# Designed miniproteins, single chains, continued (3), part 80

Each design is a single chain, and the fold is of that chain. pLDDT is the mean over its residues in the fold that is shown.

## One batch from the design tools (miniprotein)

Design m10936
Fold by ESMFold2-Fast:
Structure m10936 (fold): chain A 72 residues (1-72)
Amino acid sequence: MSEDEVSQLVAEIIRAVLAGKSPEEVRKLAEQLKEKNPAVTDEMVDEIVRAAEAGDVEKVTQYALKAARKAL
């Protein structure tokens, strides 16, 4: 796993939420982040998905960056 791959996945998660993608599509992207680094927990994936369901882009960004930081 590289910093570039993690940054790309975080950007894709944020773009999916901004584009109004389904929570299931956001979950798929968050699961990919977990697959790149097992330090990302199921709880972190669930936090990202719940923030996306609420339409809270700021929270999605914060949770995705926290997961990425633990992965790096």
Scores: mean pLDDT 77

Design m10938
Fold by ESMFold2-Fast:
Structure m10938 (fold): chain A 71 residues (1-71)
Amino acid sequence: EEEKERFEKIATPEQKERFRRLVRSTLEGAKLQGKKEAADRAMKALDEGNYDEFVKAMAEAGSGYARRKLE
């Protein structure tokens, strides 16, 4: 709940860019594993503040943390 609220409260482009940098290493791993489409969806969901789609896309990209969030 708190994590979703914090994610949806990222209102400025600067805050979004900073947060995107923090998750970029995870998305690099996704690209190396051939999951570029999932990585692209995660970045778009992050930019749009869509937490549920972000978690789903990150889980498909190989994030163990995000996979646990879906259960």
Scores: mean pLDDT 65

Design m10939
Fold by ESMFold2-Fast:
Structure m10939 (fold): chain A 88 residues (1-88)
Amino acid sequence: VAIGILLILVGIYLLAVSLLALLVAFHEQSAPPSNPSIQAALLGIVGVSQWLAQQFPKTSPFLIAGLPILLIAVVGLLLIVLGLSILA
């Protein structure tokens, strides 16, 4: 029971971070978040996306920028589904 709840919480956290990263990546941010943990997570995702864009300049930058965010979102969703399955 406790393990299922933990998995759901971790999955929700990952989904929240991926959604926040999507908003930051696709919209201009004039005031970045002051929370250092959230800011560090966002900078990490954006940094990986920018690095990938530099390595693959002929590929769509939107595709490359979205890839790490999509991976985190998928992992978060899978953790939520797994946690719900354990609780069911």
Scores: mean pLDDT 66

Design m10940
Fold by ESMFold2-Fast:
Structure m10940 (fold): chain A 56 residues (1-56)
Amino acid sequence: LSVIERIAIRESGLSREDIQKLRDGTATDEEIEELAEKYGLSPEALRRLAEALRAE
């Protein structure tokens, strides 16, 4: 796991599988919105996280 992935799991409560989908770019916009609702995050925050994970 990358440093950003470890921080994201710790701070957001996202599962490793959910973070991996964000990193791989396989999550659709709809899936990102569903994850945001599930974990009490904004969809914008999840999109920023996905960008940060890919930049690693």
Scores: mean pLDDT 73

Design m10941
Fold by ESMFold2-Fast:
Structure m10941 (fold): chain A 60 residues (1-60)
Amino acid sequence: SAEEIAEKLYNTFLKSIKNKAARDVVLKWIEEELEKDPRLSEEEKKEIKKILRQLADSQP
């Protein structure tokens, strides 16, 4: 599901990054890579991005 993909991406690439500016750069890179993935529908890409941003924003 989109939620499972978002959680996996967050845990792999974003969770360990303490610096918000660095996290934002990596998040943008993930979003650009998601747009290029032909295995995902446009709706799945949108939902994954939404969940990833919510997860990133919940970090202190």
Scores: mean pLDDT 80

Design m10942
Fold by ESMFold2-Fast:
Structure m10942 (fold): chain A 100 residues (1-100)
Amino acid sequence: SEKEEREKIFRDTLEGLLRALEEGNENVFLAMLRSVERRIDALRDRVPEEEAERIRRLVDEARRAFEAGDYETAARLLAEAYALVEQLERRVKQEEAARA
């Protein structure tokens, strides 16, 4: 199901981010943060503003947690934002394919 796939993406992403941060590879976290920001901006008017704002809030909260040194909170928030943007992109792609 969509929920099960989102939960799997969340868990896999969280595990990967926590491992990278534990190894001192902060660039993995920062690259994913920038990727999520770019991807939600690329969706533009193709998604409801409420859903886009939810993801942007998670990204901003993840950045603040990271800057505060709260790596567990930062990883969890970014993993949630990543899973949501993946779900939105898939939904948009399916909707656009159905219209073609």
Scores: mean pLDDT 87

Design m10943
Fold by ESMFold2-Fast:
Order: structure tokens, then C-alpha cells, then sequence
Structure m10943 (fold): chain A 57 residues (1-57)
């Protein structure tokens, strides 16, 4: 449901704030499965991937 996707997005944003980029990626991926046509979720997932890449480098 859209409500469930919204909750996952909020949890993912909290994970980003805490620096837990791996958790953020997982939560955004789940949100995208619930709303696959949402360009905002795809953008947020890509941003989370970029932060994860920078942290491991």
C-alpha cells in the first residue's frame, strides 16, 4: 500500500540521518517494490547508493 511505502521511506530517511546507509538502501528498495512507478523513491534509492559507495571508499 502507499501508506506502507511512505512508512518505509520515513524509516529509510532516519537510517540515512544515523549514517546507516545499508539499512537505508534496503528500506528504499522495499518502498520501491510497493510503488515501482514512483520517481522520487528511485531518486532517494540512488542517493542512498551514492552515500554507501562514498562511505566504503
Amino acid sequence: SLEEARKLIEEAKKALEKGDYEKAVTLFQRALQLAPDDPEIRKLLNEAYEKLSEKEK
Scores: mean pLDDT 80

Design m10944
Fold by ESMFold2-Fast:
Structure m10944 (fold): chain A 117 residues (1-117)
Amino acid sequence: DLAKKLIEEARQELIDRVMEKYGTDDREEAEKLLEEIRRKARERYRKLVEERKLSPDLQLLLKLAFSTAVETLDFSRVESYVEAAFIAHEKGLSPEEFARLLAEAHRLGVDPTSLLS
């Protein structure tokens, strides 16, 4: 299954990034940290989608926002990424445009909402 292979490759890449960010050679510790970040992101996403009956377009932008927040390995920034998804939807940004904006914000080390103002 190509999807399963791509998901596992992405997971291994994120574990490598956790190890680099924390300066650890303990892959098991890095995996546990990644799983905790992913769990918190998944719970927050599910709560937003289920409670607010959001449109499919906004759900996709939120999914991109949560995925990028996990990749930054800084869960404290999750609410900023969620806010960015809502603003991007109001401004009519496509998923591709929003993904590029999230990548640029991460590259610059800034809050993604700063690029939407």
Scores: mean pLDDT 76

Design m10945
Fold by ESMFold2-Fast:
Structure m10945 (fold): chain A 85 residues (1-85)
Amino acid sequence: MEEAAKLAEEATELFMEGLGLLANGGPEDYEKALELFEKAKKLYEEAAKLDPSIKDSMEAGIEKAEEFAKEAREKAEKLKKELEE
């Protein structure tokens, strides 16, 4: 229970850090944001495994992390292409 809550908190912290980097908008920021969103997703998955009662909340976190990971990936690719031109 306490372990699942801690993992969910860590996932949320990584997710928020990723959002900050995504807002900052450098090529390294987008790549790091992607890593953070992927790590947040993993921690949400682990929290759901430890405490199935929070699974629905963790699923919502996973969906949002995947959504922002996709955005970070697309922005990183676009910015790299623009900088290489």
Scores: mean pLDDT 82

Design m10946
Fold by ESMFold2-Fast:
Structure m10946 (fold): chain A 66 residues (1-66)
Amino acid sequence: SAALLAKTARDLRQMAEYAREVLGDEALAERLLAEAERVEAGEAPDFDLEIEAAVRQLQDAVEKVF
């Protein structure tokens, strides 16, 4: 649904913000923002293994800090 796509895009943008502001990883932030824009265009999320691994690493980093 459009609501689920909007939530996914928002979550990706929040992860991009964390990557940029906390990790200083501009390349990862750009990849996550590009995926958010793709999802906002109405495409279903289709993560490649690199994006999925990056998301998992960000989630692990947040858990270790807090």
Scores: mean pLDDT 71

Design m10947
Fold by ESMFold2-Fast:
Formats: sequence, C-alpha cells, structure tokens
Structure m10947 (fold): chain A 80 residues (1-80)
Amino acid sequence: MKAVKPLSREEFERRARELVERAKEEIEKAIKAGDLSKAAAIYAAAMIELVGLALESGDFETAERYMRELREYVDELLEK
C-alpha cells in the first residue's frame, strides 16, 4: 500500500558505485588473506545486488558495466 517509486538512474549509479568499491576492497583483503571462499561469497553477493538494482531500475546496461568492472578487477587480483 505504500507507493514504491522505481529506482532512479542517479540512485542506481550511486548504489552500484558504493557496492562495487566496497566489494573490491573486501575481495582484495580476502584474496590477500588466502580466503578464496570469502572472496567468492563477497563477489557473488555483489553480483546478486547489481542484478537487483537492474531489476528495480530496468537499466541492465549500467548493471552489466558495473558487473564487468568488478569481474575484471577480480581477474587482475588473481593474476597477481
């Protein structure tokens, strides 16, 4: 009964950026500590949240861009 407004693009960008930056920091810490299970869990949770933001906004292109950024960051960390 409370009116739920669709997620705005600005709010999506803000939440996605905050989510990705936090996930990058926590994943890097987990990888450096040798806790690959924790790194995988953080990565999966961040990807699920980005899909949620895409569903709320209808902007799958922006979500895919942030998902790609996080994937490329993790791939780079694992190569080092």
Scores: mean pLDDT 80

Design m10948
Fold by ESMFold2-Fast:
Structure m10948 (fold): chain A 77 residues (1-77)
Amino acid sequence: EREELIARAEELAREGKRLADEGRLREAAQKLYEAGVLFEKAGDHLSAAVAYREAGELYEKVGDLEKAKEAYERARR
C-alpha cells in the first residue's frame, strides 16, 4: 500500500537523520538509501531524489565512493 510505503520511508529518513547527527554516517546512509527505495516504489520521486542525494553525501563522507555514485545516479534517474 502506497501510504504504508511513504510512512515507512519517512520513518527510515528520520532514523537516518538521527544516526547522522550521532556520527554513525554509514548506518545513516543505509537508512536514507532504503527510504529512497520506498519513496520510489510509492511513486514519490521528489522525496526519493532527496533521500538518495542525502545517502550519497553520507556514503561519500565515509569513503564508499561506489555507493555514493549509485545513490547520486538514482537521484538523477
Scores: mean pLDDT 88

Design m10949
Fold by ESMFold2-Fast:
Structure m10949 (fold): chain A 99 residues (1-99)
Amino acid sequence: MELEIRDPDDFSPEEVRALLDEANELADKEGLSPIEKIALQLLVLVGGLSPEEAVELIKNGKVKEALEYIIENTDNPELRDFLKLILKALEREPGEKIP
């Protein structure tokens, strides 16, 4: 999978808000779970995907592959650790409570 890995610090607060608003609206429309909404936001902000591309990737079961790619290619250790937590949460059955 080829993604343009971006550092969240490269975005202005206004750009982050706009992207998250679009991602959240689309996630709600598509009926994504809370953890899938977080994954969608990460794919848009860090993976360089559009909200529509990120939703399609999640629906096609490619979200884990995409997050693993970001983990391997990011130089931000805090982001890497956070992405590992999200991957672990996504490995749970749909509808399981995440602690």
Scores: mean pLDDT 73

Design m10950
Fold by ESMFold2-Fast:
Structure m10950 (fold): chain A 66 residues (1-66)
Amino acid sequence: SDLRVQAILALIEKELKEDPLALSEEEVVEGARRLADVYGLSPEDKERVVREARRIYRRLLEEKRR
């Protein structure tokens, strides 16, 4: 479900914005996979959540360099 994907990604972005240096990229990916499993996402939506979570993490790290 697109709505579940968006909700999970919003939650991940909120947590990462509080302290983007608290977690490694691998920990972010692991957390994203766990959330996708808990919310019962399809394999395709789970891959989408993981891919987009990596993008959010990398973006927030770049913003912190400024």
Scores: mean pLDDT 82

Design m10951
Fold by ESMFold2-Fast:
Structure m10951 (fold): chain A 56 residues (1-56)
Amino acid sequence: MEDAQVAQIKEGLRATDPDSPLSDEELEAEARKALAIGQATAPASKAAAREVAAAL
């Protein structure tokens, strides 16, 4: 169940363009698409994010 991650991604998209003409449904669709791509590369992306965090 990915609903929490979808909600977080959707919130990020809204924050990037708060006056976007996109509806909540369209933003949720984009968030689900982004999550699916992220899950396909999850091991590499997680390792990269951890390395960046460790460097800070």
Scores: mean pLDDT 66

Design m10952
Fold by ESMFold2-Fast:
Structure m10952 (fold): chain A 80 residues (1-80)
Amino acid sequence: SQIEELEERIKKDPNDADAWRELGGAYASRGEYEKAIEYYEKAIELDPNNAQAWRELGIVYEKMGKLEEAKEYFEKAKEL
């Protein structure tokens, strides 16, 4: 599965920010928003200038109905 492939990428290179971001997206697509947030936060910790990770985190918060937090993440993405 996509998740298993991404988990293996992370095991080989835990600093692969794109793998953490893609893993966040995979869990978000399944509606597992808490796990998605954890993985997006790891991606942002490794690459804080990744505008895509900030936008995708904003989308997750928006889907959770947390509109103020979503707005902050979208604004952060626009700064980058």
Scores: mean pLDDT 88

Design m10953
Fold by ESMFold2-Fast:
Structure m10953 (fold): chain A 56 residues (1-56)
Amino acid sequence: SDEETLEELKKAAEGAVKNPELIPEAKKLLEGLAKSGSAEAAKEALEYLEKLLKEK
């Protein structure tokens, strides 16, 4: 489901923030998913990641 996908992507974004070296890989994964059937979930997760990075 889109809700399940979104929650998992948000957890991945939080993990990437903990390990900055993983941020480029996380962005690439989310961009790839934005072209799949879960495009809206991937876009929301990307915005969440950007927000986490700005709050630091």
Scores: mean pLDDT 72

Design m10954
Fold by ESMFold2-Fast:
Structure m10954 (fold): chain A 60 residues (1-60)
Amino acid sequence: SPALTPAQRALLRQRAVEEIREGAEVTAEHVRDFALALFGKELSEAEARAIVEEARREAA
């Protein structure tokens, strides 16, 4: 399946949280690139934006 597993999605979200807390600017494109590099899976722009928004909320 091209979709992320719940565990893979959680890992991407957690990495984004950590990067935001370290002062990095995390974008949807950054998350999409990570999904492709780590899991070989294409992530939609909408799902990537959702992960970034969740991570920003969690990092606050």
Scores: mean pLDDT 83

Design m10955
Fold by ESMFold2-Fast:
Structure m10955 (fold): chain A 56 residues (1-56)
Amino acid sequence: PNPEAVEAGVAVAKELRPDLGEERAERIGRGAGRIAEELGLSPEQAAALLRKLLEG
């Protein structure tokens, strides 16, 4: 996975869902990194997509 997208995803998860804890935030971040890699998204685009999904 894209490491910059992973870090951005972890940051978004911690900001919007601090209740999930560090382990789940890291899993969500890794998911964002994988999506960025598969779809050719920038870290910023992957983080923005994750933010929309977590906001509902």
Scores: mean pLDDT 80

Design m10956
Fold by ESMFold2-Fast:
Structure m10956 (fold): chain A 60 residues (1-60)
Amino acid sequence: MYTFEVETDSEEKAEEVAKELRELFPEAEIRVEGNKVIITTDKSVTTAIGIALQAIGLSL
């Protein structure tokens, strides 16, 4: 299991990023806490990194 956090500029932006990630990675657990998006996946480190990079891209 891999869990990581992506910090965004606002709670609104975190919700937008989380929504897009849920569409792209429906098997990952995606949670929002304030301005942070918390991602948990059981698949692989490569999958976790891919989700993190996509989340960062969406927050820019």
Scores: mean pLDDT 76

Design m10957
Fold by ESMFold2-Fast:
Structure m10957 (fold): chain A 83 residues (1-83)
Amino acid sequence: MLEEARARIAADPDDAEALRELGRALAGEGRLEEALAAFERAVALRPDDAEALLDLAGVLAAQGRDEEAAEYLARAQALLAAA
């Protein structure tokens, strides 16, 4: 998974789906800082992707960044409520 996601991003740096897959794989390995960077890039490409915002909030909470995690969680919840 991690290697495949990295290969997709190398071929297309704007592949938001591959960035989310990379972030999830990195988070699964406990590489929270790298996972955060991948999810931040995915959210930058697709700001209204509620799933990516939830993933980003999860990594921030795991890092103890509770205030930032709460803001992204609220944003994801607002998008899901509006859908």
Scores: mean pLDDT 80

Design m10958
Fold by ESMFold2-Fast:
Structure m10958 (fold): chain A 97 residues (1-97)
Amino acid sequence: SLPEPDLEALEEARRHAQKALEYAKSGNIDEAIEHLKRAADAAFRAGLYGYALQSVVAIVEAKRLIEQGNKEEAAKLLEDTAQRLIDGVEAEIERLR
């Protein structure tokens, strides 16, 4: 059996992913990236390695899009990634109940 996920880390991942989503929707890309980084770290500590890796990859791609002047595409990528992380964390919390 895999180790049981840390519920505190799952709740932390959900909170930061929700903040990343809010900032991405408002176009505050720098804050969205910082909260998504914290969400990815918490997801990794909770054992959600796939979601953590996906979030890190999305952050790297969002930074490239910003450097190319594609801020709207960067915001949409961060929004979609944060939502997927929220969904994955919520599914894992429900699995533990």
Scores: mean pLDDT 87

Design m10959
Fold by ESMFold2-Fast:
Structure m10959 (fold): chain A 57 residues (1-57)
Amino acid sequence: MDEKQVKLNQAVNKALEALEAGDYEKAEEILRETGKELGLSEEVVDAVFAAVKATAE
């Protein structure tokens, strides 16, 4: 498995935990920071965040 995929999956899980706690700002920061480390575009990070929010709701 690609290391980038593993790190992104870990960030998604942490973001889901933050969303369940009601901390939307922390969830966004986790995904943006991981996206920056992995070289993802802002558009891709925003799409992942939208998908994570849809999953949590």
Scores: mean pLDDT 78

Design m10960
Fold by ESMFold2-Fast:
Structure m10960 (fold): chain A 55 residues (1-55)
Amino acid sequence: SSELEKEKKEYEEEVKQAIEDAEKQGLSLKEMLERIAELYRRYAERIKKIKEEAA
């Protein structure tokens, strides 16, 4: 659906930005991966909610 595509695109941009910001700030790989994991968790919850609300 268009809503799922929009959420995926926003998530991909957030991950891109987080990686760039982490590299600029000199964050460890572990810290960068933890931030990406948190972004994915939030994305997964948003997708779940959209699917549940569509029912």
Scores: mean pLDDT 82

Design m10961
Fold by ESMFold2-Fast:
Structure m10961 (fold): chain A 85 residues (1-85)
Amino acid sequence: MAEKKFEEAKKLAEEAARLAKEGKIEEAEKKLEEAYKHLDEGYRLLATLPPEEQQRLLPLYLEAEAYILHAATLLVVAKKEEAKK
């Protein structure tokens, strides 16, 4: 369950990063918002699991978070470039 949420968050973050690179700001923001929702839902589920399962899934959470942070950074850059045009 939590695993699938982190996989979905990572996939949405990858799509957001691609859209941001293409200058599709609104679409990228929408995908990034969805990625954050899946990450948050996954983390809430993770918090209810036994310590062994939390340790197993924590790397997936951190990976999804890293992808989201990367996409968010690209979106900030894309917004600055849009403002210059």
Scores: mean pLDDT 84

Design m10962
Fold by ESMFold2-Fast:
Structure m10962 (fold): chain A 52 residues (1-52)
Amino acid sequence: MEIELSDDPLENARALIAYARETGDERARQLAITVASQLSPEERERLLKELE
């Protein structure tokens, strides 16, 4: 399945995480990690807090 990405990298990371959680898709999980690694330090910290 394909996910449409938005202009907001944090929103993209959240969408990919939600998709991976809903479907159990390993590829979506890896994409979420990749997108999260491209976030600013502040956005990355926020995302990591949500995953804790």
Scores: mean pLDDT 71

Design m10963
Fold by ESMFold2-Fast:
Structure m10963 (fold): chain A 74 residues (1-74)
Amino acid sequence: MAEELLKKGIEALKAGNYDEAISYFERAAEVGDPRLRGLAYFYLAIAYEKKGDTEKAEEWRQKALEAFREAGLL
């Protein structure tokens, strides 16, 4: 379930395991509805920002905004 993958990703992110967090968020994005996909993309942006990859972080932020718009949240 996408929500469980998001939860595991957030736990990995809090632990500083950024590559593990990225893996969980990518998997959550594959199986989630547009809202959960948007959340996964948002957390991917945070994980890449924590790794110092500001270019990928901005790319994932843009994808998160598009997914939230698709979900009718924007």
Scores: mean pLDDT 83

Design m10964
Fold by ESMFold2-Fast:
Structure m10964 (fold): chain A 111 residues (1-111)
Amino acid sequence: RERVLALLERAVGLVREIVELARANPRVPEEVVERLEELLKRLEALLARFRAGEVSPLEALREAQLLLAEVIGLVDEVIALLGDAAAELRRLRAELQAVLDELGRLALEAE
């Protein structure tokens, strides 16, 4: 439980930083920013439900994996668009991938 909580909190923090960077860059399409903001809102809602005991650790891990995979896909799209200007996004993407990998590991170990 504490491991899952820490990973969800880390994921929310990383996605929030990604949203701020995407929002600050006028080259990022508005539709991509809006989708990232929606995914952040869904992650924050998942974290709130998990803190309230409304979802099991395994359910939270699986939902977070789906949400983070979509965020990483959008970040890859933004990195491709921005090129050399995407250095900070590449760092955040690598940190999000590490969180996604740990979520997957814990989900496999949950039996």
Scores: mean pLDDT 85

Design m10965
Fold by ESMFold2-Fast:
Structure m10965 (fold): chain A 57 residues (1-57)
Amino acid sequence: MEADLHLGQYVATGDEQHGREAAKLFGVSVETVREKAEKIRQAAEVGREEARRLAEE
């Protein structure tokens, strides 16, 4: 979905334009999109750290 594309770009780049477009397409506030993006970033960071530890073994 186009909204998911903008959310993904916002998570990856932090570009506020993509955050605003995602909010419009989902019909939610920009603040809600920021909260969702932060949860996605945190989950991705935990996954990257775990993968790094496994690679070092």
Scores: mean pLDDT 75

Design m10966
Fold by ESMFold2-Fast:
Order: C-alpha cells, then structure tokens, then sequence
Structure m10966 (fold): chain A 92 residues (1-92)
C-alpha cells in the first residue's frame, strides 16, 4: 500500500529541492516518477538511481524527452518497488 508511494513522493521532493519538479503515480507494484526542470547532474543522478533499482530487482524503463525524465519501476512486490523508488530519490 503506502511504502511505494512514500518512496516515490520522496523522489519527487528531492527533485523539488534540486529546483525541478517531480510527479509520481503508484499502481500496485508499478511506480512512475516523472521529473522535469532538472539540471544535467540531477538527471544523471536520477538515472544512476534507476540503474541501482534494476540491481535491486525492479524492472526499470527510462525515457528522456526534452527536460523531462520518466522512470517506470515495476517490482515483484511492494518492497522491491519502494526500494527502487528510494534509490532514485538518493540519486537526486
């Protein structure tokens, strides 16, 4: 229920602290984090976090369109999805 959403919202908050915007969508074990208005170093950090999420067992898809980075994380369970979202937040 709540763990994946809290982790995703932490990533959105980290993006705001870096001067950008973060939006999150949580659907069961699938988390979508949309980041915009970030500098190149913040985007690189988020992408590094996405790579870490894949090593933690999440299925990860990343998409870059202009200044917008969309990271989709799908866990086997809610804990895996939450750990993946936390990795993205730490990268920011």
Amino acid sequence: GEMAREAAEAAARAAEERGGKGEVKVEGTKVTITLSGLDTSAMAGALAGAVEAEFLGAKVETKVEGDTLTITLEGKDEETAALGAEAVARGL
Scores: mean pLDDT 82

Design m10967
Fold by ESMFold2-Fast:
Structure m10967 (fold): chain A 70 residues (1-70)
Amino acid sequence: SSEAEKLSLHGAVLKQQGKLDEAAEAYKKAIEIKPDFAEAWNGLGDVLKEQGKLDEAVKAYEQAIKLKPS
């Protein structure tokens, strides 16, 4: 939905600002609205990786790959 897309975009902006906890929250809210949102899962993975949460980042990336394989 448009709401999930706006939250995902907001997460990307927050990540650029170094607000990693807020970025992760925005991406998680996007995923709650649209669980099949591969781009939001990928964005969450990027944030988690930057936070050093590598195991959680891998799981988020795996969900993105399942939803939108290359």
Scores: mean pLDDT 86

Design m10968
Fold by ESMFold2-Fast:
Parts: C-alpha cells; structure tokens; sequence
Structure m10968 (fold): chain A 67 residues (1-67)
C-alpha cells in the first residue's frame, strides 16, 4: 500500500496519489507513517522525478487538510 503511494507520486498523477493514500489510511496506516515512508523511498531513488513527486505530495497534503 505504501509502495502504491510511492509509485503514484513518482508518476506525477495527483489523483492517483490521493487515491493510493486514501487506501492506505483505510488499511489502518498512520498518515505520518505513510508520508514518512513514501518520502524516504522517493528520496532514496536516484532516478526519481522530484518535480512529479512534489506535485503528488502537495495533492495528498490538500486531501489531508480536507479531512
């Protein structure tokens, strides 16, 4: 589930990233844990598109604020 959030963030699809994040929350993961793990995985990937990942993480932050 956290891996799905990472993949969605790297794809630069904010809607997919929010959906993957929502599924992880429904599975009982703590939002801080999801974001920490996803952020660390993205930071550890030397080929990651950081701009695409940032856009997706911003979308997740907006979704979290709406809860």
Amino acid sequence: LIDEVVQAALSGDPEAAVEAFRKALEAGYDPREILRAAGQAIASNPTADKDAALRALVAIGRYLSDL
Scores: mean pLDDT 76

Design m10969
Fold by ESMFold2-Fast:
Structure m10969 (fold): chain A 69 residues (1-69)
Amino acid sequence: SKEEAIKEAEELLKKGEEAFKAGDLEKAEELYEKALKILKEVLGEYHPKAIEAEVNLGLIRIEKAVSKL
């Protein structure tokens, strides 16, 4: 169960990275938010994987905000 959840989160992160590279910031944000929720629930808020996802989500949100200017 935990292993399946982690795998799902890693697949979401991969898809989010692909969306980000394609310039689909809305899709990237959605995918990273879903992955981060799973990682925080399963591994905890301060786990390296959760922290990395949080940092990347922050970057996506900054780029999305700048693109609206």
Scores: mean pLDDT 86

Design m10970
Fold by ESMFold2-Fast:
Parts: C-alpha cells; structure tokens; sequence
Structure m10970 (fold): chain A 92 residues (1-92)
C-alpha cells in the first residue's frame, strides 16, 4: 500500500530528525508528510490528511524562520499556507 510505505518513510524521517536535526531533514520530513496527507485525502481519510498537512506546514515555517534568502523564505511560507488552507477545508 502506498499509504503504508509513506507512513514507514515518515516514521523513519522523524527518527532521523530527532537523532540529528538539520534543515535538509526537516524539508524531507515536510515533503513526506505532505505526500502522506495527499494519499490519505485521495482515500477519503480527511481528518488524518489534515493532521499531516498541518504538521508539514509547521516544519516548513520552522525552516522559513531560519532561511536567509527572502525568495526561498517566501516560497516556503506560501507552501505552508497552501497546506494549512487545504487542512481547513478537509476539517469542514
């Protein structure tokens, strides 16, 4: 199952981030969380999908706070906002 593979990837990336925090690991985890959210949304598991979108957005905002390039920072914040708006709609 794609969802099972994505859950395993998310768990692995969480463990890696906890053991050795880095910008790159936060971005990898955010991407995996967003992909898991999409897969859950396609299966109609909207509440679960929203939770993963919210977590991905939080990580993107954390990276944005430490991003010195204003164009990259704005791109990260825009991605986070899109995920949060999607999560809101799924919880309605």
Amino acid sequence: SEIEELRERVERLREELERAPSRERKLQLAQALAELGKALEEEGRNEEAAEYYEEAARLLREVAAEEPDPALREGLLRQAEVLLERAKKLKA
Scores: mean pLDDT 90

Design m10971
Fold by ESMFold2-Fast:
Structure m10971 (fold): chain A 71 residues (1-71)
Amino acid sequence: MLKEALELKEKGDEAAKKGDNKKATEYYTEAAIHALKAGDMKLAEEAAQKAEEVGSREQLREAQGRLLAFG
């Protein structure tokens, strides 16, 4: 479980570096869940925070696009 959390966090970092915010958010979210199951609260908090930062940007972009479709 902990090894999987670390591997998922690394994949999230790679996806974020490539600008793939959707994939980065998915990996960080899975990393946080696996870290929680492993009992690593610090890793879970770090992964969840990264997922929020990346996901928030993508959600705002999508919301603006939908507003344009109805405006």
Scores: mean pLDDT 74

Design m10972
Fold by ESMFold2-Fast:
Structure m10972 (fold): chain A 101 residues (1-101)
Amino acid sequence: KELADRYALAGELALSMGYYEQAVKYFEKAVELDPENADAWLLLGRAYHKLGDFEKAKEYYEKAIKIDPNNADAWRNLAEVYEKLGETEKAEEYRQKAESL
């Protein structure tokens, strides 16, 4: 899984530099190689979130919480995406879930 970790690191660097499309490509490779890496799914969701693709961001944040349901950052980011999609009630539920962790 060293190759998956290298792709995840490259994705984080691209994300930090604002190269969101490039970050998506690196994180997609990371989760293909290591589908149990909750952090890589979270970061893939963040890259799509930065691109304004809230539906994909939601999908990948949900993947991250399915693997690691105690990841407060994933719940908080999922809540923000639901807010952007107009799902105010779900946004509040998931924000409270993040705060409870």
Scores: mean pLDDT 87

